# Designed miniproteins, single chains, continued (4): the designs that were tried, part 25

Each design is a single chain, and the fold is of that chain. pLDDT is the mean over its residues in the fold that is shown.

## One batch from the design tools (miniprotein)

Design m12837
Fold by ESMFold2-Fast:
Parts: sequence; C-alpha cells; structure tokens
Structure m12837 (fold): chain A 64 residues (1-64)
Amino acid sequence: SSLATRLLSLYSGLSRYYTLDETAKILAERFGISPSTARRILNGLRSGRITLDQADELIRRARS
C-alpha cells in the first residue's frame, strides 16, 4: 500500500499548517482524486474503518 502510506505521510506534514479541508484538497490534487474521496480515505484510515491496502485500492480505482 505505497500510495496510502504516502498519503498518510503527506497528511502528517500538511496537518501542521493546514485545516482538514485544505489538506484534503492538496492531497486530492497530488493523487489525482476528488477532495471528497481524499476525505473519505483519511477518515477511514484514521478511524481504523479501512486498512492501508483498502485505501490503496480506493485511490487506484478513483484515478482510473
């Protein structure tokens, strides 16, 4: 789950300086997905509702 790991790493850095909504928009642009999809993935990972592998699959599907 390289994509999901990169997303969480970027989120950790960005969350120090940006709101959750701003961070979701930046991540969405960098990963080629919608801001709503980025928010869903972040919320799912942070709550433990989805795994890194599931998040990686969601990112790939949303990009294609």
Scores: mean pLDDT 84

Design m12838
Fold by ESMFold2-Fast:
Structure m12838 (fold): chain A 100 residues (1-100)
Amino acid sequence: GIDRTVQQMIDQMGRFIRRVDVQVRTLERQSQRDPSLQPIYDRVRDIQRQMQGLYVQMQRAYQNGDYQTFFSIWQQYTDISMQFSELVQQANDIMQDIRR
């Protein structure tokens, strides 16, 4: 039912936050070597902060039975997740060009 789906969504978002944390650390090191990565690093760090806030709000919404707020936050997460994937691809493209 809905509780199982909601728990899976919370777990998925938690795993995403851990992936963002890894990417922030990677981009911090890479931006020191290549300043062109600094804008991507800054945006991914911004996403990291946004995701931490949304995660807390999503857990609170679930605890309060506020499913409208929960699914609204999930939609925001989905949009941010797509932006994050695009930023990671841009960083990888820059890093590949440096290796050539």
Scores: mean pLDDT 88

Design m12839
Fold by ESMFold2-Fast:
Structure m12839 (fold): chain A 92 residues (1-92)
Amino acid sequence: SMKEALKEGIERGIEDIDQLIAEGKLASLSDEELEQLLGNLRGLVDAVKSTGDEELKKKTAEALRKLADELESLGRNDLAKRVRELAKELEK
């Protein structure tokens, strides 16, 4: 169903974030690639909000906080703040 397909897409987005962190690929991304990633994260957050699924909101917020922590560890405090703001939107 469309709802199931959307949820599967969200789960893939969460897995992609976890894999970027686990493989250390985040450190090798250019500023342009990081801005594109943030744009994709905006889309992921909007998709999650549209489902009303509390478990998906929680999982996505946790993945985003983990991503923000990694960005902060790489000295990208500006981007980490933006990602934390996205996570906070899911806690409404």
Scores: mean pLDDT 86

Design m12840
Fold by ESMFold2-Fast:
Structure m12840 (fold): chain A 76 residues (1-76)
Amino acid sequence: APEKKELTLTVSSSAPLEEQLAKVEAVWEEAVALAEAGATVTVTVIDTDAKVKATYTFAKVDGKPAIVDFKKEKLP
């Protein structure tokens, strides 16, 4: 069965931009590396200030990591 991995990142749009970018970049790099290794990776990004949840699914397509699904939803 394909290996499944889940990564979750919580960000605040009131935090310093440099800190936000560093966190996003680290999780994105990990997701790409895991997908390149053959895993299906779900990355959930929660912005507590904007009240938004974004879910990205990474998988290997034709030998390369790719985003195969994207969902965005408003939080209550």
Scores: mean pLDDT 78

Design m12841
Fold by ESMFold2-Fast:
Structure m12841 (fold): chain A 106 residues (1-106)
Amino acid sequence: MDPLVQHAIDQLLRMAEEEPDPRVAAALRELAEALRALTDPAAIQTVSAAAGEAAALPDPEVAAAALATLLELLRETDPAARAARIAAITDPVVRALAERVHAVLA
């Protein structure tokens, strides 16, 4: 595996181990596994940074929802469907994180 991809995965898994909220921890583990499908280093770095920012949100429910949204975007291969998902986001912080991830996904 690319060392950059492995480093990003290891970082998210470490965050999940240290996360007190089990929903946020589970979402971080799923995002770590989803990173294995990415080949672009810039996309891997952007998704990892966005996941870290989402997990750091003070409300665990908002953090879990933000991470779930990022995971759904990574699983969506259609750019138009991703844009529609982002347009449905009402929380401006979550929307900004989702827009950053969408911008780096080809």
Scores: mean pLDDT 81

Design m12842
Fold by ESMFold2-Fast:
Structure m12842 (fold): chain A 56 residues (1-56)
Amino acid sequence: ASRGEVAAGLAQASLGLSREEAAALAKGGMDTAGRAVAERHGEALGQSVRDAAASF
């Protein structure tokens, strides 16, 4: 899976995002996924998504 798909999967699992929301974030890539999480749930969670994706 791409890093964007991994980031979307982590966001879905950690934040209860829908399948459609996770897929949309995966298309935008890691930075888009992390930014969307930061906007909805706070910067710390957005950064955690980016860090986890970067660790793959």
Scores: mean pLDDT 61

Design m12843
Fold by ESMFold2-Fast:
Structure m12843 (fold): chain A 62 residues (1-62)
Amino acid sequence: MILPRPEDEKLPEEERKRREFEYLAVNGGFKSYEDFLKYAKKLGISEEEAVEAYERGLRGER
């Protein structure tokens, strides 16, 4: 859906996935909590970490 930033390709895989998830959250890629959890699970992120990332994404700029 949302392409990661070019710079993100230089990051470790784990960090890149986390940034991609946050970027998607900030850009409104999730329309519901269910969509949010589904995507997080697809990335291998626990529900607790996913919620934290989502909150940070809403406020995090980049």
Scores: mean pLDDT 62

Design m12844
Fold by ESMFold2-Fast:
Structure m12844 (fold): chain A 78 residues (1-78)
Amino acid sequence: MEEKIKALAEAARKHALEAGFSQSQADFVKRVAESGKDLEEAARIAVNAARSIGLQNGDPEKGEKAAEGVEKAARELA
């Protein structure tokens, strides 16, 4: 379980960077994902963080792209 959460957190960071997030924003998404108790919670928290960052920076499309990456990674790790 901890290994899957760590893998999801790394994937979330990578997808955030690929979506155009800054390193600090991507690191935040990773940190938040690592706080999840299980894979489902980690994915939900990371998705919400990615969408929130996108909205806050006036770029909801980047947030959605990062969130889609997190959801895909969560499905592959399930």
Scores: mean pLDDT 84

Design m12845
Fold by ESMFold2-Fast:
Structure m12845 (fold): chain A 79 residues (1-79)
Amino acid sequence: SDEEAIEKAKELAREALRALRAGDVERALQLLEEAIKYASKSKSEKGKKLLEGLRTARRQLEAGDVVAAEAGLHDALKI
């Protein structure tokens, strides 16, 4: 269901945020890719908003901006 997809994506995003706070950027990127995969299964507005936030966080991490990625993940988790 949309709700299950969103819940799993948020669970993985929380794990990614913990990995970033621990300094494990590689693990955070892996978890973020999984979170994006689950969020993409949702067709709801909430799921689309979460997906956009997760994609933005991934772009920030790929650019080396860990602080922006942490902030973006924190905000996405409030959805």
Scores: mean pLDDT 87

Design m12846
Fold by ESMFold2-Fast:
Structure m12846 (fold): chain A 100 residues (1-100)
Amino acid sequence: MEEARKLLAEGKFDEAIKKYQELAEKSTDPEEKGRAYLNLARAYALSGDFDKAIEAVKKAAEVLGKERVKNQLLNFAFLSRYEGKEEQADIFLKAAKELE
């Protein structure tokens, strides 16, 4: 997780996506698997791949539950808007609505 987070912070989206995808696919612990899918969704949104971001959110919700994932998506949306990234915020809000 930490290495993938550093890659995301450095703007190395393709490398971060690959690591989060591997973690999500190989994790046997539901908590780790769900967090990996949620971080994968964030990495896809930051790279502009919005359709894959929504798919990853749905997978996270299957593992962690819809309510928890919705709350985390709202936090991502608020942070994105605060940073002036309205397009990313809109994707997180749309993904949250799809979980209703």
Scores: mean pLDDT 81

Design m12847
Fold by ESMFold2-Fast:
Structure m12847 (fold): chain A 96 residues (1-96)
Amino acid sequence: MLAELEERERKLLAELEAVMAKEDPAKLQAILDEVGKPTSERLAKAKSDEERVDVMVEGYLEMARAAEEAGLSPELAELLRRLAELVRELFEELQK
């Protein structure tokens, strides 16, 4: 059900916020600048909901990779990958 996916999103975002608060702020900001800014620019240029979902999924996966390379917690990388999967699941449910 859509409501179950929305609840999973709220829980995952809260867990992400808590994990991010414990990370090195300089390393976290560098990753946000490296991945977040290009992802936002691609989102602004997306012409369909499918393109927006693809950009969001790729953005979360790139952010997870950058976090691992920067030596941030493996928990942060795992949460970002779970968010990428959930965004895809939410889009598929909305297309019913």
Scores: mean pLDDT 81

Design m12848
Fold by ESMFold2-Fast:
Structure m12848 (fold): chain A 111 residues (1-111)
Amino acid sequence: NAAAKQAFAQQVLQDMRDNVRRFKDFQEIAEYFREQAKRMREAGLEEAAKYLEKAAEQYDKIAKLQQELQQNPNLSPSEREALQKQIQQYRDEADENRIKAVSVLSDVASS
C-alpha cells in the first residue's frame, strides 16, 4: 500500500528529527537506528533500512574507539591521533549513510 508507506516514511522522518538530539552517546544512537531500520524493513522500506543499519554499525565502531581512547592512558600521541582520525572517518561514513536513508525516506514520503 503506497499511501501507508508514504505515511509511515513521513512519521519516521519526524521521529528521527525529534529524537536523535536526545541521545547522550553513540551506542544509544546505534540502537535507535537499528530499531528504526527494523520498523522500515517490516514496512517494506528495505533500502532505507539498509542505510540506517550501516550508520548504526559506524556508530558502534565510534563508541568502541572512544572507549579505547579513554581506557588506555599509555597510548602514544601518534596512536591517539590515528584513533581520532579513524573516529572522524566513521563519523563521516555514518553521516553519509544517514543522509542516504533520509533521502530515500523523503522520496517515499513525497510520492
Scores: mean pLDDT 81

Design m12849
Fold by ESMFold2-Fast:
Structure m12849 (fold): chain A 78 residues (1-78)
Amino acid sequence: SAALARAEELGREAAERTRAALLARGVPEEVAERIGELVGEAARIRALAEAGLLSAEEAERRLRELGREIERLLAEAA
């Protein structure tokens, strides 16, 4: 469970940093929040893969999907 706790922690930190950075640049709160959540999920997935709790293949697939959603949201907010 230590690996799960670490992944959750890294995810929260990444989400908070990303949200704060986007808000500082004038991105609307709802968009900053959503992108923060997606970046946090990406950090969590990487940590789980490093711990051996997700295969590299599954992690790559999920990260690719998250990357597409982040790109779409950024384009829509432009």
Scores: mean pLDDT 87

Design m12850
Fold by ESMFold2-Fast:
Structure m12850 (fold): chain A 72 residues (1-72)
Amino acid sequence: MLSREEAARKAAEAAAKSESAAGAAGPGQMVFDAGTGENRERAGKYAVLAAASKTAEEGRKYGVLAGEAAAE
């Protein structure tokens, strides 16, 4: 079971990794990796939902979704 804090941290970390990967590819790569930007936004949205969650179970659910979005 993930705590709300742990879920938010993992979600934020996944979002940061997605952003870092897009940055490393450079400006031209955005044409190839349009989906990477969308996945980063989805991961960020889920990270916010996880952090706003009052229950550990809800935070864990959104944390997992953020991680999956960032993995794409």
Scores: mean pLDDT 59

Design m12851
Fold by ESMFold2-Fast:
Structure m12851 (fold): chain A 63 residues (1-63)
Amino acid sequence: MEEEYQKWLDGLKELEKTMSPEEVEAAKKTLDYIKNKDFEKLRKDGIENRDYLRKVAEERRAA
């Protein structure tokens, strides 16, 4: 869990650099929810989004 949580933190920090300050506040709130045992929901959503993006990119390359 600790390593997974750290990876999510690193990913969010990188996104925060490219996102607007308003979204940075939203991201910080989300981090608080993760600490409250929302890890599973956020992890699964993140993994599925990764797979989705990979498929979309591959389809675009093949097209």
Scores: mean pLDDT 62

Design m12852
Fold by ESMFold2-Fast:
Formats: structure tokens, C-alpha cells, sequence
Structure m12852 (fold): chain A 57 residues (1-57)
């Protein structure tokens, strides 16, 4: 659950060009699935080119 969301968040942050140090810090601050979901949504909204979601967009 949370671990899978953290992996998705890490992948998204890497694609967005965040440095490894910031990615590690971001992931360390995420302790709840709700926080992970919020961050994933924000990154996806800021970088739509990274999330090609033709399905259920």
C-alpha cells in the first residue's frame, strides 16, 4: 500500500528531474498514504507529460 505509493512517487520525482537528495527527503517525510496520494497528484498535475493517462483521465 504505502510502499507502492512511495515507489510511484519516487518514479514521478525522478522523471520531474528532482535530485536524489530531494527525492529521499520527500519520501522520508511521507508517512501516510494520504500524503503520498496528494504529492503524486500534485506532481502529475505539474508534469502532465510524465503521466500519459489516456485511460480514465
Amino acid sequence: MLDSMKEGLRWLARKAGLPEEEIERLLASVKDSAQAATLIRQLAAEHPEIVPAPEAA
Scores: mean pLDDT 71

Design m12853
Fold by ESMFold2-Fast:
Structure m12853 (fold): chain A 65 residues (1-65)
Amino acid sequence: GAAEAEEKREKGEELIREGKRLIEEGRRLMEEGEETNDKELLLKGIGTVLRGIGLIFEGRLLIES
């Protein structure tokens, strides 16, 4: 019914918003890591971006299901 579709949309939108936040955070960490020559921070940033991309994909799949 409409309630189930709305719940999936809401949850999917939450995942997409969280994913976008993680991508922004990860990009910032990567930039800082490059500027400070901190390889650990750079790798953390890369991992954070990848996690964010995964959440966006999961959110999209949930909305389209």
Scores: mean pLDDT 87

Design m12854
Fold by ESMFold2-Fast:
Structure m12854 (fold): chain A 85 residues (1-85)
Amino acid sequence: ASAAEIIAVGKKLLELSNSDPILAADIFSKVSKKNNLSVDDVIDLGFYLGKAAETSSPEAISEANEVVSKNSEAFKELKSIVDSH
């Protein structure tokens, strides 16, 4: 994923988690189950996307891209869902 995509998805997820935390949790739960993500992968995906969105630092974006690359289908689905909101 591009740096711009990582930041955009992370920002939308942070906005959603602040406005409707139950819906944000439900989205992550559905995406994780559909893509068979481990608990650690779900935590990492949420944490590193959020950190990249909040800081926009090259280091945070690089860390988020490593997690996204390991979970590419889950990230594509998250992007599709947040782009519809």
Scores: mean pLDDT 81

Design m12855
Fold by ESMFold2-Fast:
Structure m12855 (fold): chain A 102 residues (1-102)
Amino acid sequence: VEDDLVELRSLASAFLNSLPDEILRKIANGLPVKDSEVSKETIKTFWRLKLYTADLIDRGVPVTSIRKVIREVVVDELKKRGLASEEIERAVKILVPSLVVE
């Protein structure tokens, strides 16, 4: 389980690192992002993360634990990129539900 959460952090970090600042700020401000605006790498890492998260849920890993890890990675990356606290809170509310199925 611990190794699974380490892998989850790595996949989430890879996805976020694939996002340019412009696209990340659009998400943080609740603006829609089209597939044509993102790289193939972003689409690939997004689906890898989503599939891995679904596999963890199917294996009985608590959704709350998965969401906590994803939230921590999102907050850390957005802080690193210099987003304001209000923008980080908005992005978390958008990205976490998009990446983790309830």
Scores: mean pLDDT 79

Design m12856
Fold by ESMFold2-Fast:
Structure m12856 (fold): chain A 62 residues (1-62)
Amino acid sequence: MTPEEIKQFNEASEQAAKLANYSPTNLRAGKLDVLSSLASILPSPLKDKFVSAYEVLKKAQE
């Protein structure tokens, strides 16, 4: 991984943690697609954080 990719992964991980605490009333359908896409390309353990955020947002939508 390049230094840029490492920064991107760290930022994505931090965003996933923030999104996990997001209010259901502020949920946008597009956010689930973004989190799903990022989860598919990120290596573990970052992938797990994005999957967790995705599940939280999906449950809020259900």
Scores: mean pLDDT 60

Design m12857
Fold by ESMFold2-Fast:
Structure m12857 (fold): chain A 93 residues (1-93)
Amino acid sequence: MPTASKAASSFTGAAILAIARNDLQESEELKEGIEYLKKGEEAARKGDLDTATEYFTKAMRLLYKAAGLEVPPDEVLREMARALAEKTYELAK
């Protein structure tokens, strides 16, 4: 399995690829992924890390699909989403 730091780098790459691919064609997965990413950020800033983790997990799955990349296992996505939620909360303090 990818390490947490390696998984975070993969997510960033997937997000960049999803945006780049959207320059050539519209993607429902990209639109939904960005929407869930925003909802996760809002929840994390409010200190609701469980809700933020749920939204970030959905966002990551959609962004990986939009980028045409293999979606990591749910356990890996949840680990990445939790790390992102905690980091967002710390930065929002």
Scores: mean pLDDT 72

Design m12858
Fold by ESMFold2-Fast:
Structure m12858 (fold): chain A 64 residues (1-64)
Amino acid sequence: MSEKEKLARETAEKLGRELGLSEEGIKRAVDAAVRTVRNNPELSDEEVLIVARLSVLAVKRSEE
């Protein structure tokens, strides 16, 4: 796993837990964020954090 993929995973896990996502929801958010970063290797660290946040928010909306 690249450093950016690791950043996406760790950020999505942390935000998912803070927002009260289910374990399955956290897994979905992590998978989505890591996949997006893997497909877009040019993303900056700041953009990776945005991707992780958006992935978590999308999953949270699906669990409401």
Scores: mean pLDDT 82

Design m12859
Fold by ESMFold2-Fast:
Order: C-alpha cells, then sequence, then structure tokens
Structure m12859 (fold): chain A 74 residues (1-74)
C-alpha cells in the first residue's frame, strides 16, 4: 500500500513517507516502459532535491504528491 500524507503528519513523518515513495518508485523502474521510466526518474530526482531543502515543506509536499500520483497510475 502506498504511503499517504495526512494533514496531521509531522514534518518528520512527511519526510519519511517521501523517502518510502522514492524507494518504491526505484524498485518498480524495471517493470515500467521506457517512457514511464524516464518520467519516474524525473519525479524521483525532483523528490530527492526537495528533501535536500527540508525547510521548503510546500516543495516536498508537491513533489511527494506527484510521485505518489504517478505510482498509482503506473
Amino acid sequence: MLPVVKPTDSVEQVLEKTRELIALAEARLDELSERQRREARGLIQAARKALANPEDIEGILLATAWLRSFLLSA
């Protein structure tokens, strides 16, 4: 089951869920088409960059939402 960010989540919980989504996306790369794999790599990179600036919670939430949405549709 994919992790879901809740309004009651702490910053630490959001960061942990983002890391879990990155790990799940990376584990699924070999199962994706070439096009989906390129998209997934871009979303993973964006999420990792957002995690490098943890004070930008809005950026982390946006990157996390896009990565989760991709994983639900792939």
Scores: mean pLDDT 82

Design m12860
Fold by ESMFold2-Fast:
Structure m12860 (fold): chain A 73 residues (1-73)
Amino acid sequence: SHSAAHQQLLRLIGRILRLIGEIYDLEKELAKLQQKDQSNPEIQRKIQEIQERIKELEKERDKLMQEMRNLQV
């Protein structure tokens, strides 16, 4: 029904906004780490972990955005 589609859209928007916020916070942390001593293996490891996490969140975001587009009348 029309109301059910609207509720699904609102839920998808909420999930997408949460993911965008998480990605933003991780990108800020990544930028901060990239200004540290790159010869430190612990910093290199953290950079890689954050980059992988951003990639996973972007994949989830893109999937939800596609679902949102498919619900638009």
Scores: mean pLDDT 84

Design m12861
Fold by ESMFold2-Fast:
Order: sequence, then C-alpha cells, then structure tokens
Structure m12861 (fold): chain A 66 residues (1-66)
Amino acid sequence: MLKTVTIKIDKSDPASVEKAKEEIKEILIKTHNIDPSNPAQEAYVERVAEAAVRVSGEEFGILTKE
C-alpha cells in the first residue's frame, strides 16, 4: 500500500533543499523500482526530484511504499 510522506523544505537553506531532493529521489527509486545504475533512469529521477523541490512551497507530499 502507498502512503503520503510530507517533506519539509527550507528554500533559504541549501542543505535543506539538497536533503529534500535526496529524500524524494530515494522514495522514487523505492516506489517505482528504478535502477539507479541505469544512467537514463538516474537522470529521470534527478530531473523529477529537482522539479518537485522547485514547485513546492515549505512542504512537499510524496507517495511511498509502507
């Protein structure tokens, strides 16, 4: 079953932005069975995580596996 996890992002803190991006990438890899050793799949996950952080406010909701 999938559940929503809320990730807090402080856009004024580069460390917070990078942490949120890495958490989003990890959840996407786990939830969608992405192979991080495949360069095309890694690039896709990177792009999605960057877009998610860019469009979110202080919080971002993402689906993860329980």
Scores: mean pLDDT 75

Design m12862
Fold by ESMFold2-Fast:
Structure m12862 (fold): chain A 86 residues (1-86)
Amino acid sequence: SMDLEKAEELLEKAEELLKKGKYKEAAQVAIEALKYVMKASEDLSIINLAIGGILRTIGYLLDGKYKEAAEVGIEVAKEAIEGVKK
């Protein structure tokens, strides 16, 4: 779907930002990827995984833990995207 393609594009962008040390931006882009995962799937388990990923990423951002926010957001986005493909 177009929503899944956008989620994959945003995940690649988040990984590139993480590699460049732009942790806060990487975390924000990972949250956007997870939003598109929620639009791409009707599977409640995948939707719940994406929601949990968004909330955990926001929690780290609020604590000023930008690297951890980016790493968590990206890892959950990878898992959720793989789940949509099955």
Scores: mean pLDDT 91

Design m12863
Fold by ESMFold2-Fast:
Parts: structure tokens; sequence; C-alpha cells
Structure m12863 (fold): chain A 79 residues (1-79)
């Protein structure tokens, strides 16, 4: 479980970097990974970690309104 969350966090960071570089076709995959990461978060500490990862993805996707809105919605649902 913890290893899976770490893997998803790393994948989300990689997708966020590619979205920031202009590959917007990856937005649905990034959104799905964010949802999976949040769904695997049971404790407050895990939710805080997932929220930080999602916030980082949002920061990298700035200017991509649709993707940023999806990540913000996922973050709000976790809090």
Amino acid sequence: RAAERERLTAELAELAARLAAGDYSLAPEAEELARRLLALSESEAERAEAALAVATAIARARGREETAAAFEAALRAAL
C-alpha cells in the first residue's frame, strides 16, 4: 500500500511535469492518478501527503484551467 502510494505520487509528478511542458493529452491520466492516490489515503497524514502531491501537480498545470480545476476538486474532496 505505502509503496503503491509512493509509485502513484511519482507518476503524478511526472505527468504534471509533462503537462507543464505542453502535453495536455495526459490530463485525463493525471486526473485518474490523483483520484487513485487520494482513494488510497486513509489517515490524516496520508491525506496531507496526497494533498501536497495534488497541489504540486496543480502548480505545474497552471494555465491549464480544465486540469487545474480537476486537481482542485480532488484536493477539496480529500480535505
Scores: mean pLDDT 66

Design m12864
Fold by ESMFold2-Fast:
Structure m12864 (fold): chain A 90 residues (1-90)
Amino acid sequence: MKDELKKIAEELKEKFKTLKHPAIQNSLLQTVDFILEAIDTFPVEKAKAFAKRALENTIKRLEKLQEMGIPEAKEAIEAVREALDKIDSL
């Protein structure tokens, strides 16, 4: 479980590196780095709960950016949503 959770976070980090908007990319990379640190620091159940909360909060922030007309937010939302589905399947 912990290795699978780490793999999901690392795959999400690689997806964020492909985003075209520098400010969104930098914010999302910081978020995924905090998730990776939590996975290394906490027991798997706490790390999973932290990752889910962080990604859910990220979707809410990106939805507001999408409402403001930032098109890159849509691709980021889809990547985060896919990662959340994978985490929920663990």
Scores: mean pLDDT 84

Design m12865
Fold by ESMFold2-Fast:
Formats: sequence, C-alpha cells, structure tokens
Structure m12865 (fold): chain A 102 residues (1-102)
Amino acid sequence: MASLEEIINRMRDLYEKAREALAQGKLEEALSILKEISNTLADAVRLETDPEKRAELVKLLKEINQLILDAERHLAAGDYDATRASLERAIEVVEKAIEVLE
C-alpha cells in the first residue's frame, strides 16, 4: 500500500490530469480520472490518523461521489453543459481535499 505522502502526490497528479482533460472538452476522460481520484481519496481516508481531517475527507469524498453520479447521469442524457458543470464542481471539491491532506 502507498504511504499517505504517495497518495497526496498521486491526488495532485490526477487533479492536474482531470483539469487538462476538462479544458480540452474530454468529458468522458475527465469523469474517468475523477473516479480514480475518488478511489485514491478513499485510500487516503483509511490511512488518515487525525480524526478531524478524516471526518472532513469523508464529507468531501461523499460530495465528489455525488458529483460523479450527477455527471454520469447528465452525460448519459447527452446534457454536456450539465456534465461539464458537475465535473468542474467535482474538481473544486478535489482541490479542497488536497488542501485538507496537506
């Protein structure tokens, strides 16, 4: 298993890739990367020993997962504007999660 430091570095790398994919209009790619971020953040929650940080990470993970579900629903419906909005919001929540981890 990765250390918490390795997980933070992976979160930062995935965050930059998600932002680039979204900027290029690659909504399906951005969604896939956000799912990887969600899995990585779940691992961070398991390794976090500070109960206050862990509780905040759980809240942010729940918000990210809901936004992923919203993006998947909108994408399936062909609503690309709503998909983009959900993905942009998810990226903002990921940035907050990285700040909590640092």
Scores: mean pLDDT 87

Design m12866
Fold by ESMFold2-Fast:
Structure m12866 (fold): chain A 74 residues (1-74)
Amino acid sequence: APSPEQLEAEILATLAAMYLAIAKKSPDVEERLKMYEKALELYRQALALAPDDPTIQRLLKEVEENYKKAKEEL
């Protein structure tokens, strides 16, 4: 059975993925930035609880890239 920390990491990663999905559909750069910031915080928390999880590592990098690109639109 997964540890409490692993379950919490999975919940945080799931919530982060939802914010990422919302960001990708938003035409407004300010809304995209807000959603990416929420996703970044949640994935960073998830990675702190599950540092060796390759899925969380990959998704965090994806959000960091999307956030950087969105910031360049300002």
Scores: mean pLDDT 84

Design m12867
Fold by ESMFold2-Fast:
Structure m12867 (fold): chain A 65 residues (1-65)
Amino acid sequence: MKYTVVVRGEDGTVLTFDVEADSLEAALDQTVELARARLPAGRYSVTVYDENGNKVASFSFHLPA
């Protein structure tokens, strides 16, 4: 199943990822790993949409320097 993930930083950074996963839980796990690998230190908000455009999850996290 396809998920669209939108990550927004407080600095105005916006990144969109397309994630293919068997479940929402798997999609969330992949999202966190991609964010840690690709984003600088800071605070971020994340919104996850399913293939129909429905918001299925939202959360925030802080990446240490």
Scores: mean pLDDT 78

Design m12868
Fold by ESMFold2-Fast:
Structure m12868 (fold): chain A 80 residues (1-80)
Amino acid sequence: SNEELVKAREEFWEKYNEFLELIKNKAPKEEQRAVLEELRKAGKKLLEEAKKNPNLTEEEIKSAEEQIEELLKELEKLID
């Protein structure tokens, strides 16, 4: 449903912000990696909910998937 897509999107950006706070506060790398993994799972859930939405095209879903994958790769570089 649209409500589930909205919740999945909110969870994704909440985890994104949690990850950035860990980077800012120089948290242990293990904790940073754990939250990045949670963010990756939230991204997967977001894409699954997007695929269920009849108002989203296959091209829009593919674009979102590519953007999420690129974001996760860039965030992983911040751990090093």
Scores: mean pLDDT 87

Design m12869
Fold by ESMFold2-Fast:
Structure m12869 (fold): chain A 65 residues (1-65)
Amino acid sequence: SEAELLARLAEHEVRKLNVPEELAAEVRRLMDDLLAGRISLAEFQARMRELGARFAELRAQEAAA
């Protein structure tokens, strides 16, 4: 299913990018919510974009320090 594919891609990206555990835990929670049908695909994608933006800001702050 699309939900299963998106969940696998999210897990792969978290591992590949060495995402901090706090953000990785939020991604895993969103994956669980998506697979359980508690959130829509659109909400999952929106939340994933928000987490991606937070991660990018974190990396930019680290590079500036």
Scores: mean pLDDT 79

Design m12870
Fold by ESMFold2-Fast:
Structure m12870 (fold): chain A 89 residues (1-89)
Amino acid sequence: MEEARELFAKAKAIFDADDNPSDEQLKEAVELATEAHLLYLESLPVEKAKEAIDRTIASIDAALPSLSPLEAALGEEAKARLEELKKKL
């Protein structure tokens, strides 16, 4: 849990440090946030983890039409990683 919170804090720091992050900085921040979320989900009971994964995927799908092409690509990558975690549970 603490490790997940630390990774989220690192991702947030990247966004907070630069009002106009580069594509590379945005990708790094999203990857850190995704890693933190996956660690959080793995800390939950299996049933709750699966429910949380499904809700997160639904939230990504709902957001996709409003995202830039880069953000949409990062969202699809995060979704794929969530689906892989669900298969391992």
Scores: mean pLDDT 72

Design m12871
Fold by ESMFold2-Fast:
Structure m12871 (fold): chain A 79 residues (1-79)
Amino acid sequence: NAMKKAEEFEKKADEYISEAEKRYAQGDLDGAVKSYRKAAIYYNEAAIYYLEAGDVEKFEEMRQKAIDSYAKAKALEAA
């Protein structure tokens, strides 16, 4: 069941990325920051479950996506 949970959290994170991009396009910078931060949290949750399922490649992919999402949030806050 760890794999199914990982996939569910990855999907939620992807949805938050889409929300962040939409909010950014609309000029809602604060909303975009919050959505990128949520994406980072859900990618980290997905990473934990992928690691539990034994999928090291997916763990590393999710970890990198979490780092990238959080970096985007910080960049928008600094702008």
Scores: mean pLDDT 90

Design m12872
Fold by ESMFold2-Fast:
Structure m12872 (fold): chain A 62 residues (1-62)
Amino acid sequence: SSLIEETLHSIQLAINDPNMSVDELKSMLDQTVKRLRDQGVPQEEVDEFEQQAQKLIDQREA
């Protein structure tokens, strides 16, 4: 799988973990986005990833 696909799967597992707080999930997302950018992932792919991950976090917060 691509690095984005592996990273989305990791975020999904964290969101499904009831021991993870929303603040921890938001922090993990911020760090992951920075890591993807630092690794040279195209900005468009990073933006799509961030939008998908944020939507999942928002659903948990609701």
Scores: mean pLDDT 79

